# Ledger of designs, part 97: designed miniproteins, single chains

Each design is a single chain, and the fold is of that chain. pLDDT is the mean over its residues in the fold that is shown.

## One batch from the design tools (miniprotein)

Design m3383
Fold by ESMFold2-Fast:
Structure m3383 (fold): chain A 105 residues (1-105)
Amino acid sequence: MYEEIRKDIAEAAKNLVPKSLRPKILEAIEKGDKNSPAVAYAVYLLAEPVREILKKYGYPISLAQATEAVLGALLGEDLTKNPVLSHLPEEVKEAIREGVLEGLK
């Protein structure tokens, strides 16, 4: 289950985030720039897909929670410590983080 969540999120990130934005997103990640327009656009593109993937696997979350999860993953934050995501298993939080980051490589 968790490996399937990771793979589906990685595929969504790979297909939905434009290749031209990846250098800008990676630069913002390196700098920890949470106000980066490139990071904001990546979050916009991925929040609803991540929410739908989690819903498919029995872990329904709000769009606000999906937005927090994608943003935290992109900024290198430990999602297991995020109180907004406390209801999700640790393995699901790690699958979100790993999937988002792998899809951007």
Scores: mean pLDDT 82

Design m3384
Fold by ESMFold2-Fast:
Structure m3384 (fold): chain A 64 residues (1-64)
Amino acid sequence: SPPDEEEINEALRDMTLSVFLLMYNRSEDKKKALQDLENEIKKAEAKGDSITKEAAQEALDKLK
């Protein structure tokens, strides 16, 4: 990919990661929030959405 595209994708991953971490922090059910992240990884993989998949995986790894 062109450099501009990779830079944009990196920023999108970082923003998406921040959203996942915020959603976890605001969740009343932390166990369900972790399961929702695992499901989000599977859903993103099925859609070919590598940005969301990488962000959700990083969020899960930080929160476990």
Scores: mean pLDDT 84

Design m3385
Fold by ESMFold2-Fast:
Structure m3385 (fold): chain A 94 residues (1-94)
Amino acid sequence: MTEEEKEKLQKLLDEYTAKARDFSARVRRAREAGHEEIARLYEKAVGYYSDAITAYRKALENPENYEKWVKDAKESIKKGDEYQAEADRLEAAA
């Protein structure tokens, strides 16, 4: 793994860490508003973003297998984005 690849992975780790934190706050707000289905969808998105964070961390810790962990992270992000989009759609209609 090159230093440039390591820097890119660290930026992705930081970005998804912030994103998971921000959407955890949205889960709390949705529940406080009584919108349990919206909260559940954001909670699923946070779960997948947390899986991506774990995968990026493993990529940084295990350079020999980093491509596998990056692939796992991308698959988790895709699932997280799908749940986020559905939650955003319902929130806009609420």
Scores: mean pLDDT 87

Design m3386
Fold by ESMFold2-Fast:
Structure m3386 (fold): chain A 81 residues (1-81)
Amino acid sequence: SRAIKDAFERLKEALEAADVAAAKEAARQLGRSLETFTGDRALAEEVERQLIELAERATPENAAEVIRQAEDAVKRALARA
């Protein structure tokens, strides 16, 4: 999905910048896009929560690892849909 890809790119940029507010907003947008794409609100809410938790722990030093964990969470959600 283009919407999911676009939301994830915004999340990645925010995490690299250690911009927690922007990362949380991107996580919410990604959750909405996942709900629209999968029709599974519970799955979307779970992923949004995971991404928000990752955003709160993000630093410039751990950005690459946090981004990998975020990508894995989204890929697992899409595989379950």
Scores: mean pLDDT 84

Design m3387
Fold by ESMFold2-Fast:
Structure m3387 (fold): chain A 83 residues (1-83)
Amino acid sequence: MKEIEERAEKAVEAYKEKYGDEKVDEQTLLKIFWENVLKDKNLTLDEIVELLKEIKKYAEKLGLKDLAEFMEKLLKEYENELP
């Protein structure tokens, strides 16, 4: 839990520093997600869902609408895979 929260915070912080003032397309957002989540093959589905929730939470706090909306789309997709 705490480790996932810290990972999400770092990912959102890095996104803001690199793209914060730019409009980011969905392909770029998918690449960012891949680099921060999908690249780590050792994450469980539950851990991925929690990471996406925390990223969305921090993105909303920082006013990163494009990232927050993209995380919402991914959450809906992954929630359909949970038992």
Scores: mean pLDDT 69

Design m3388
Fold by ESMFold2-Fast:
Structure m3388 (fold): chain A 85 residues (1-85)
Amino acid sequence: MAELEELLKEIRDVVAELVIARKKGDKEKAKELGDKLHELVAKIIELAEKLNINSDEEREKLKERMRKAREEGEKEGEKKVAEEE
C-alpha cells in the first residue's frame, strides 16, 4: 500500500504543476505533465491488479482516492499561483 500512496502523491504534485503551467501559458509543459498524469493512472491500475483489488467496494475506494488526489492537486496549484501574484 505504500506504493499506492506514493503514486497518489505524485498525482497531486503533477496536477498542481499542471495548473501552474496552464496559468502561466506554458502549453508544452502542460502537455508533458498531462502525459505524466496518464502514466501515473496506468501505474495505479497495474498496482491494483497486483494487489488483487477485485471487489467493487475496493475499486470504488481507489477511484475516490484518485479523485481526491486530483482535487487536492488542483487546489494546491491554484494556491501557489495566488501566492506568486
Scores: mean pLDDT 78

Design m3389
Fold by ESMFold2-Fast:
Structure m3389 (fold): chain A 79 residues (1-79)
Amino acid sequence: MKEAEELIKRVYENLMKRAKENGDEEALKEAERAYREMLETLKELGEKDPKFASRFVAESLRVIGVMIDSEIRKRKEEE
């Protein structure tokens, strides 16, 4: 579980850094919110099924990463 938390932290820190470099405040806030919700979900799932929690992390990080990157690009195109 702790190993999964460290992985999440690294991924979201990279996404937040990218949002800051692009000056996209909304994308930054969304990344922070997603990170917080992910940690809470991991805590709950990890208490029930650590193996399932690990799979959930891998899948969720993939989806959320794509969504955050898409939002950053979309906002730059609309500006």
Scores: mean pLDDT 69

Design m3390
Fold by ESMFold2-Fast:
Structure m3390 (fold): chain A 64 residues (1-64)
Amino acid sequence: EEAARLARAVGAIAADLTPEQYRAAMEALRDLKEGRLSLDEARDRILAALSPEQRARLEAALAA
């Protein structure tokens, strides 16, 4: 469920992402699904690729 929540949160802001940011987020989610990243590692990697405004929107989506 937590991994699915992260994927939905990324989807909610996908229109605001550049192609490179979206690719980085999808790679992190794939690595999470395949057990190569923990949930915290995947979230942190996604957040690191985003602007402060995009990070705030992702955090809000994750808190919902």
Scores: mean pLDDT 82

Design m3391
Fold by ESMFold2-Fast:
Structure m3391 (fold): chain A 67 residues (1-67)
Amino acid sequence: MVAVKVEAPPEDLDRAAELLKSTPGFQDVFVDRERGQVIGLFESEESARQAVEEARKAGFKAEIIPP
């Protein structure tokens, strides 16, 4: 599995999580409210890249977490 980190202000964390959940290949999501981030787990690097692109398109800072 591949992890994607999305950084968002507290008011947008749930929106960021829903965006990741809607991406094909989504496996799981963790919302870290204290750090202002959402971590999504995806089945493949291709799915993770799609999630990063969609998050960035929505105005979020997003990146793949290296293994």
Scores: mean pLDDT 84

Design m3392
Fold by ESMFold2-Fast:
Structure m3392 (fold): chain A 96 residues (1-96)
Amino acid sequence: KEEEIREKITELSAKSVGLVLRIIGLYLDALTAPKEQLPAIIAQIREDRDALVKTEKEIISLYKELGDEEGAKQAEEWLKRVKEFADSVIAEIESL
């Protein structure tokens, strides 16, 4: 059913937002953390980035299954932006 796919997209979208917020929280933690803790924070952000990429690829696939080309395009653009954001955060922490 289309409803089931749309519910799954909503669930995965909420998960995606949660992962972005978690990366923001980890970045804020890094700004006040001792230098010896920074590699562990970077490793966690990389793990959350990988989970985010997986989640967004699933959303894209579900939109394509619905025949929603616009939704798929928007999800692809969002994936690009969140990857750039996460990579930027990692680079900032590595410069601390």
Scores: mean pLDDT 89

Design m3393
Fold by ESMFold2-Fast:
Structure m3393 (fold): chain A 81 residues (1-81)
Amino acid sequence: DAVKKGQSVRVVLEFTFETEENKEKGKSIAEQAGAKVLEEKDNVLVVEIIVTGENWSDFIDTLQKLQSVAKSIRVLSVEVV
């Protein structure tokens, strides 16, 4: 019932870290949130997160935690899936 309950959005984020330790913490936070690691470089982590209307608040909380550990965050893509 109903035409659509909402759309899933695929978000690809790039995090840059000051240290290897912060990168490991960021990776742990992302994995706990169900994010998929697409690419891992020396000080860079690229993750994919599927956001739904039901888990939007959890996504925002996780993003804030990642921002506290990362030196910078870049949005590489946002697409409706």
Scores: mean pLDDT 77

Design m3394
Fold by ESMFold2-Fast:
Structure m3394 (fold): chain A 116 residues (1-116)
Amino acid sequence: EEEEIEQAVREARVLVGDSKLSKENIAALAAIIYVLRKKNVDTNKIKSNPKLLFALHVARLLGLTEFDGWFIKVIRDLLKEAGITEEEFREALRKVAEYLGISEEDVDKLIEKIFG
């Protein structure tokens, strides 16, 4: 389980590249990858998503550290397209956050931004 979380985090870091995105935002992408792997869904659905790749390119270009409103919309669209429920995402995000040393308060704030 820890190795699966570590792999999802590694893949999320590769996907964001030299982006200044915070650990919380990297954790959100890692949580999506982790859920897809658990459901035996091809993670290339996320890695090749044009909206996500464009969003990550803009985040790198602008030096964004946090998801803005339009990036949050991209994450919401990815969750819907991948068939990931709020419960599945929350559980995965909690596990990834524990691995990365992210507080429960910051996890709750990120969940609120995505689903509130």
Scores: mean pLDDT 77

Design m3395
Fold by ESMFold2-Fast:
Structure m3395 (fold): chain A 78 residues (1-78)
Amino acid sequence: SLETEGLSLLARGRDEEGRELLEKAGVDADKMLEKVEEASRLAKELAARGNIETAEEVGRLLREGRVDEAIELARKAL
């Protein structure tokens, strides 16, 4: 999706291109960044509980722009 591609570009440091795709998807970049922050917080909680493998997978999904999947995985594992 445009959301997934846009966020992947942001995660890779391609801010201008990522923001443009998020705008075309009809979402604000700030809203997507909030989701990234949520997933990152949940990943830290997983790591604190000793679930390092799932925390690493959450990070991978974030970098691929698969933010909702990252959040679902993290919540399921907590």
Scores: mean pLDDT 79

Design m3396
Fold by ESMFold2-Fast:
Structure m3396 (fold): chain A 58 residues (1-58)
Amino acid sequence: ALPHRLTPEQEQRNLLVIRGTRALIEGRWEEADRLLESALTPEQVEKVRAAAEDIRAQ
């Protein structure tokens, strides 16, 4: 949690990450990749994908 208000750009990035993560959990990989790539670096996208795959394996 941030102690100050988010900028509109930060809010949009956070929404893209939330929507992308939800799509990964639901198994919508292509939609998730598009959303996450818009908000995150390729390395961060790979980490999120790995975490979602680990959750699905459990």
Scores: mean pLDDT 73

Design m3397
Fold by ESMFold2-Fast:
Structure m3397 (fold): chain A 87 residues (1-87)
Amino acid sequence: AALAAYEAALAAARAAGDVVGQIRALMGLGRVYLAQGKLAEAEAYYDEALALARGSDVSEALIREVLKNQTDVGIEQLKRAVEKVTA
């Protein structure tokens, strides 16, 4: 499963001190949880990826990719909020 693969990738990247690998694995986990409708978990992983990216010498393109993924969670949260307000 994609989840198990990203969890293994994250563990390996953390053990190796591979910051870019950690960010990519965290984004992968966030995407898996977003696809499952688990918005809080997806947001938590993207927040961790963004914090790591901002604290590291990584490309602006990678930072923009993390921000885009966070926006996708925000859009889904807004959709659910609107559905609760509409009669």
Scores: mean pLDDT 80

Design m3398
Fold by ESMFold2-Fast:
Structure m3398 (fold): chain A 125 residues (1-125)
Amino acid sequence: MQTITVYVDLDATDAAAAQASVAAARKQIEAAANQAKAAGADLHIIAHVSGAATSVDLVRAAMQGVTQAAIDAQKAAGGLRVTLEVVPLALDNDEARNIAANQDLVAAMDQMEAEGNAALAQAAA
């Protein structure tokens, strides 16, 4: 079975940036879901998260927004399989080091990915 991958950029530096990036991601997810449905393919969403080192709560809110957008697209497409992957983005080597050293942040992002995929699987049933 073919898979279409869509990359969405999330900005967790402040609440307004997070909200704007989730709105943009929703549009990209909706377009990709329509393409996947037309092709009879699965959809894989890769969420790149900037600012993750500074606010886990904003990352969580942004990921909840992306997960809801993915669920909405899955329901609208009917029979579309959607999966989610969360990847932290670093602006420089110091931020990359801080993200890698922050085990709590890495664990929180892994948990957000697992929760998102569980919600998508439940919505598909």
Scores: mean pLDDT 79

Design m3399
Fold by ESMFold2-Fast:
Structure m3399 (fold): chain A 102 residues (1-102)
Amino acid sequence: MEEELDRRIDFLKKAVDKVIEKAKELGNETAIRMAEEAKQLVDIAKKVKDPVIRRKLINIAGEIITAIEGIMNSKDPVFQENLRKLAEKALEEGKKIVEEIK
């Protein structure tokens, strides 16, 4: 199970780096910022000893990455704004978990 979580973290690091690269190519400043913050959550998950908390951070980072991909693949501004709000809420929850485990 621990080895499975480490493999998921490595996969998410590669995924978030690709998302950051695509967001930069598109000039989407909001997507760049959210993706970089998701990358920070993945990096923190590597340092966390509790596998339950690690899984929560990994899941939150994955949700943010998925929302950013949806924003970049859509041309509907209403759908993009709804996904941005979902990503911001997930980021807020991730940051609260990080503050509690320091």
Scores: mean pLDDT 82

Design m3400
Fold by ESMFold2-Fast:
Structure m3400 (fold): chain A 80 residues (1-80)
Amino acid sequence: MEEVKRLLEEAERHIERGRELLADPEKALEGAQDIADGGALYIKAGELMREYPIAEELIARGRALLEEALALAKAYAEAQ
């Protein structure tokens, strides 16, 4: 239980930092990577909580964050 709480708190810190970095075009890739790291931590938390109803929501959010990060990385590559 404490491990899941730690993972979610770490995920939210990554997401917050990623959002702040995305405001700077020069740091867009670093921002996308932080969003991806947050998404991976949400998936890990969901897998640890698989016996609880919230697991599906945590995994779904993690996957959505990974898809967003990939889209941001592609947009950055296309803008170069």
Scores: mean pLDDT 85

Design m3401
Fold by ESMFold2-Fast:
Structure m3401 (fold): chain A 59 residues (1-59)
Amino acid sequence: SELLQKAAEIARLLESLSVEEAREYLASVGDPEFAASLSDEEMAELIRQAVAYLREAVA
């Protein structure tokens, strides 16, 4: 499925991002205020959870 392949690519992208890059990505997707409100540790945890969710969706 093309959708599953896209989800896997997004997961790989998120895994490769620094906390700063992940914050910028979240802001660009549509919530800059929320992105700015997160600590570096909270941002890292959000990315881990998002990657896990996407990888489960592909499995």
Scores: mean pLDDT 76

Design m3402
Fold by ESMFold2-Fast:
Structure m3402 (fold): chain A 80 residues (1-80)
Amino acid sequence: SMAEERANLEAGLDAFEESLRQLEAQRDSIPRSDLLQGLDVGLQSLDQMRARAESLGFADLVARIDELKKRIEALKKKLS
C-alpha cells in the first residue's frame, strides 16, 4: 500500500540519519578511506530511496533525501 511504502521509506531515512550522526561523531576514530567508502555507499542508498520516493510522489521525502545528500557531500569535501 502507499501508506506502507511511505512508512518503510521514513523508517529507512530515520535509520540512515542516526547512522550518519554516529559516523560524524566517530569520524576522528575511523580511517579516512573507510569513511569515504561508507559515505559513497550512503549516497548510492539515498539515490535509490530518492528514485522510489519520487516515483510515489513523496515530494517531502525527496527534499529530505536531497538535504541528506548535501550533508554527505559537505562531509566528503571536509575529508578531502
Scores: mean pLDDT 89

Design m3403
Fold by ESMFold2-Fast:
Structure m3403 (fold): chain A 87 residues (1-87)
Amino acid sequence: SAAVEALRREIERRAEEILNDPSLSEEELRERAIKNAEELAELLSEKGGLDKQEVLEKILEDIEALKTKRELALALATLELMIEKLK
């Protein structure tokens, strides 16, 4: 519970920083999320023994379902945080 709450707050802080940049479009956030999805899939394959293509396809499917800049910012923040924790 406490760990989940701490992760939620960190993701929200990062997402707020992304949303506070008025120069970032939804398209730019989507492109960044896709690049981070590729990096995360590589890390999960190398360190977690997961299939890279299967993980990547799942993350990309989840990104494609997102409709708002806020949802994209939250997804990008989540991906970046996960990558940092795996390095």
Scores: mean pLDDT 85

Design m3404
Fold by ESMFold2-Fast:
Structure m3404 (fold): chain A 75 residues (1-75)
Amino acid sequence: SVADRVRAVYETLLALADAEGRVRISQRALAERAGLSVATTRRALSILEGLGVVRRERVGDGYVYTVDAAAWERL
């Protein structure tokens, strides 16, 4: 389901996050770690951003994501 894939991307980011909730990763590498296609990962990220759980910033050829676990728990 979409919910299972959104959760998989969220949990992958959370596992990789530093003390400030930040993850520096490409969309391809994130997809590989989550066990999903790049297209599915991009859709899940858009949903997480719409929910206010994840913010992304482009840095060079990749992205820095900030994960807000408190926002996820409020869903």
Scores: mean pLDDT 85

Design m3405
Fold by ESMFold2-Fast:
Order: sequence, then structure tokens, then C-alpha cells
Structure m3405 (fold): chain A 68 residues (1-68)
Amino acid sequence: MKDEDLTVYTENPEVVQQAFDALKAAGKELANFNIYSTLSPQVEESLRKFNEALKAGATGKITFVPLD
């Protein structure tokens, strides 16, 4: 079985929300939720929505890495 991992390299919260929406629509499984960046308040809100999906029984991997 292949795990769908989502890696976002951006400080733009819009991109984060688009990635989350696409993943949710696809019905991906989230196994590990990790964020590797200094997050803005807007990005933190998207994280809470993703955390709720994990509580619903979703599994997968999500990684955020902002670039200079």
C-alpha cells in the first residue's frame, strides 16, 4: 500500500488550504501529520482542520517546508 504524502514548500497559506482541500476531496489517508516551518496564524487554522480529519480516522503524511 502506498501512502500519499503531501509536501508544501511555501509561506503562502492559500497554497496550504488548496493542498488540504485537494487531499480531503481525494479521501487520502493521513498517518503522520508534521509541519516543519514557522507558521503564520492563517496556516495554523488550516492545521486545525486537518487535525479534525485525523480524528475522524484518516491516515497519511503532511509536511510543510517554507523556502527562502
Scores: mean pLDDT 53

Design m3406
Fold by ESMFold2-Fast:
Structure m3406 (fold): chain A 102 residues (1-102)
Amino acid sequence: SDEELLKKIQEIFDKALKEIRTVLERGLQRARDEGLDPEAVYAEVSREVGAIIDKARREIRKLIFENKASDELIKQANEMYDKLVEEAIKLLHEARAELRAL
């Protein structure tokens, strides 16, 4: 059902956001503990965040295709994806500011 499919899509986005937060927290901790170059750490965590988003997008597209999702559900999935990207950009900006303050 569309309801169950939407729930699975939400779970993928929630997991992706949790992984993004973990990557950023580990990057900040390593920069502090190991004295790493802040811009190099930012480049690395940005790449990891991008990979998490790309993986989530692929998993969602696969679910949409395999379940022959409605246009309405596809629209909702795209709106959820946009929100994930917006939150990720916000978190990356905050992490970059913290790295530069070290």
Scores: mean pLDDT 89

Design m3407
Fold by ESMFold2-Fast:
Structure m3407 (fold): chain A 64 residues (1-64)
Amino acid sequence: MSEEVKERIIELAKSDDPAYRELVKLYFETEDPELKERIKEAILNKASPDEIARLVQEIRDELA
């Protein structure tokens, strides 16, 4: 489970889509385990760039 998530995170970090790269940055910046779980679930479910952009915005609003 954890190693599969790491592989997916590396793939998203290499993506040319800025939404995926922002999601990966947010995952490493966040200490909250509940937020990390939400991010992992989006990655495992292969969420669309639009869905990821919304998730990133929601989490950033909560952290601000």
Scores: mean pLDDT 74

Design m3408
Fold by ESMFold2-Fast:
Structure m3408 (fold): chain A 59 residues (1-59)
Amino acid sequence: GDARLEELARKYGVSVEAVRGARQLLEDGMSEEVVIQFLQKEAGLTEEQARELVKELKR
């Protein structure tokens, strides 16, 4: 496990698996909008929270 994913999971109040799934979708070349939709549906994040998490995953 990546310690960064665990930090992001705690920060956003979501499971590490949700953060890992979002990172995998980005690595697979999925658009940011698809990853935002995934985080909203699977992790219950707001659109704003999902956008911020996606930005952090790209760093």
Scores: mean pLDDT 84

Design m3409
Fold by ESMFold2-Fast:
Structure m3409 (fold): chain A 95 residues (1-95)
Amino acid sequence: SVIDRLRAFAKKIDDPILRMQFLALADRIEEVLSTLSPEEQKKVEKILEEVIEALENGDYDKAIEILREAAKSETNPQVRKAFLGLIELVEQLKK
């Protein structure tokens, strides 16, 4: 699943604090997805797949851009908060 791929990526992060924060956010995203309609779940999962591909390629700027555009158009406040949380953690990976 998309969340399992996000967790797999997080487990490769060298910084133990940042790794923990990514894993906690992945758990939160899984919770949020469970509250969504099947159509909304597919939309969010597609965005997360694109984000994960960018992260796996080390293209953190692309991951942030995808998340920023997704957050801009997102009407669900919990989904928007999750996207913004991912942006903050990915910005830490750039350092």
Scores: mean pLDDT 88

Design m3410
Fold by ESMFold2-Fast:
Structure m3410 (fold): chain A 64 residues (1-64)
Amino acid sequence: TAKQFIQKQAELIAKNITNPATREFEIKVATDFLTTLIYGENATQEDRDFIKNTIVKAIEKQNS
């Protein structure tokens, strides 16, 4: 269920990340936001990496 929620949120976030010049910054902000929202202060690096990779893949799918 958490994985499905992350996927859905990543797709919504990806739809709004359209400027290549700010892409990396927006990915960082979105990753930090979702990691805190879902895992809180106990988030591991693996949790953060999973969220970042999910957002990146959603952006790639949108721009393909």
Scores: mean pLDDT 82

Design m3411
Fold by ESMFold2-Fast:
Structure m3411 (fold): chain A 63 residues (1-63)
Amino acid sequence: SAEEKLEEIKKRLAEQILDPSDPGNPFKHVPEEVRKELAEKVRNAKSVEELVDILAEAAEKYA
């Protein structure tokens, strides 16, 4: 289902954000506590639109 796919994407993105060794992580230079807060926001997103907004805001602030 779309909900199951969203949950899978959220988990994978949160794992990437928390891993400073992942070269594809645009937030790897951000302090661990800030990355943890971002990962929690990603996990709590209720829709694809909300997830995109969270990532766009984070990119503006940190990337």
Scores: mean pLDDT 83

Design m3412
Fold by ESMFold2-Fast:
Structure m3412 (fold): chain A 56 residues (1-56)
Amino acid sequence: DALERARALVAAATTPAARTVARNAVGEVQDSLAKGDEEGARESVEGAERAIRRLE
């Protein structure tokens, strides 16, 4: 579940930068799901996961 994964990123974030990326991903996932774009939602989460790993 892309939305649950994005929310988990917010909960796990230990820096302001990571938290901002995670919160933006939640919004992107919600927007994609509202359009019926399940693949776009998953891509947004995966992109955020990679970005946060690079920040931390």
Scores: mean pLDDT 82

Design m3413
Fold by ESMFold2-Fast:
Structure m3413 (fold): chain A 111 residues (1-111)
Amino acid sequence: TPVLTESGGGTFAEGSSATLRRKSSVSLSDVAVFSWYMQKEGEPLVGVASNGFPSPGYERFSSSVKLSENTGLLNMTNLKKEDTAVYYALAVLVSPTAQSGWGEGATVTVV
């Protein structure tokens, strides 16, 4: 099971940029899916980016992987107060049996 360690949450000014990082315990070359989700208070979990592509409505967000650092990233630009949420990363390994691991939530507060 992939283990993802938290980095990059915090409090950010409206209009600023933030980057969330997740270092993987397994090689990201062996990962079929690396996805980012957000959860707002009292709301369901929503996908915001997967495998480098932003979800519709989240085009201010981009995801990337740094294979040299074995790290997945979520880059957020032009932060809005509605981006205040807990963010989660998910890694799913390649076959023969898909194994998945969730990272710890990173709290992002936009002021």
Scores: mean pLDDT 75

Design m3414
Fold by ESMFold2-Fast:
Structure m3414 (fold): chain A 100 residues (1-100)
Amino acid sequence: MSPKEKKVQNMLNVGNELIAAANEFLKANPDLDPALRAEIEALIARLQALQAEIAKDPSKVTDEQLEELERLMLELLGRLSLAARRAGLPPVQLSPTPPM
């Protein structure tokens, strides 16, 4: 494989791991806000579709496809982070409480 093809395969592997983690998160959090769940599911679907297209011929991947793949992965990570906060973590207000 060329160095570019190897980089593309590595990105596809990372994306597949992220999709798996996102699906596990959704299964573990059935009471997640329906709107946020729908956003995460839509991002998973878009990421899967793009990865499937790239996987058909990794040697023909465009820079625009790689940028979109990275953008979708970052957006999914952002939504998962938001979902994790809403699922069990109180909003962290950095108010300086004096040490008691």
Scores: mean pLDDT 75

Design m3415
Fold by ESMFold2-Fast:
Structure m3415 (fold): chain A 66 residues (1-66)
Amino acid sequence: SMIEELVKAAREIAEEYGASEELIERVERLVREGRFDHAGTLLALELGSEAAERLGKAYRELLEKE
C-alpha cells in the first residue's frame, strides 16, 4: 500500500540522517496515522529540513503511482 511504502521511505530517511530507533518508531507511527505534516515537522526539528523535504518528495512520488 502507499502508506506502507511511505513508512518504509520514512524509516530509510530517518536512518540515513542518524535517527534513534525511538525517533524512527515515532515517525513511522505518525505516517501510519496519516499525520504527514506532523511527521515532516518532527523530522525537520530532529534531523533538519532536508530530511523533511525528502519525506515530502517520497509522498508526492507515491501519489503519482496511484
Scores: mean pLDDT 82

Design m3416
Fold by ESMFold2-Fast:
Structure m3416 (fold): chain A 77 residues (1-77)
Amino acid sequence: MEEELRRQLEEDQKLLDSMTAEEAREALERLQAGKPRLAQHEAAFRAEDPERYAALKPALEEAQAQQEAVLQEIIAR
């Protein structure tokens, strides 16, 4: 779990390093459009396993905020 998340973050960072401002805008728009579906998945996860959800929630929130922040920084370049 942790290793998979860490690897995903590293892969995301490499993609972001090669991403243009236009691609970053499109990616951010896709993230925003996907938020309702993501919220539904998180609600289902919380209902199925509230203890595990509580343990992972800070990491999930941090990962999401980091993705948005990096995309915004690329756009602002």
Scores: mean pLDDT 74

Design m3417
Fold by ESMFold2-Fast:
Structure m3417 (fold): chain A 68 residues (1-68)
Amino acid sequence: NPLEKFGKELEEKLEQGIKTLTREEVLELARKYFSPELAERIEKLIEESGKEEFTIKEVADIVLEALE
């Protein structure tokens, strides 16, 4: 399950003390675990946010929104 693998990598980053990810890091993770179509939806939501850095919770929320 790509969503479970993505969530596990986010949890591992939090345990390592990584609290935020850059836009590029989020896009790399999306392309690693998800289809090109889902990765494009995530990229659009990131662009609409206007933010360069995201908390782990914000990344999870964006992915859940992209799955709708």
Scores: mean pLDDT 83

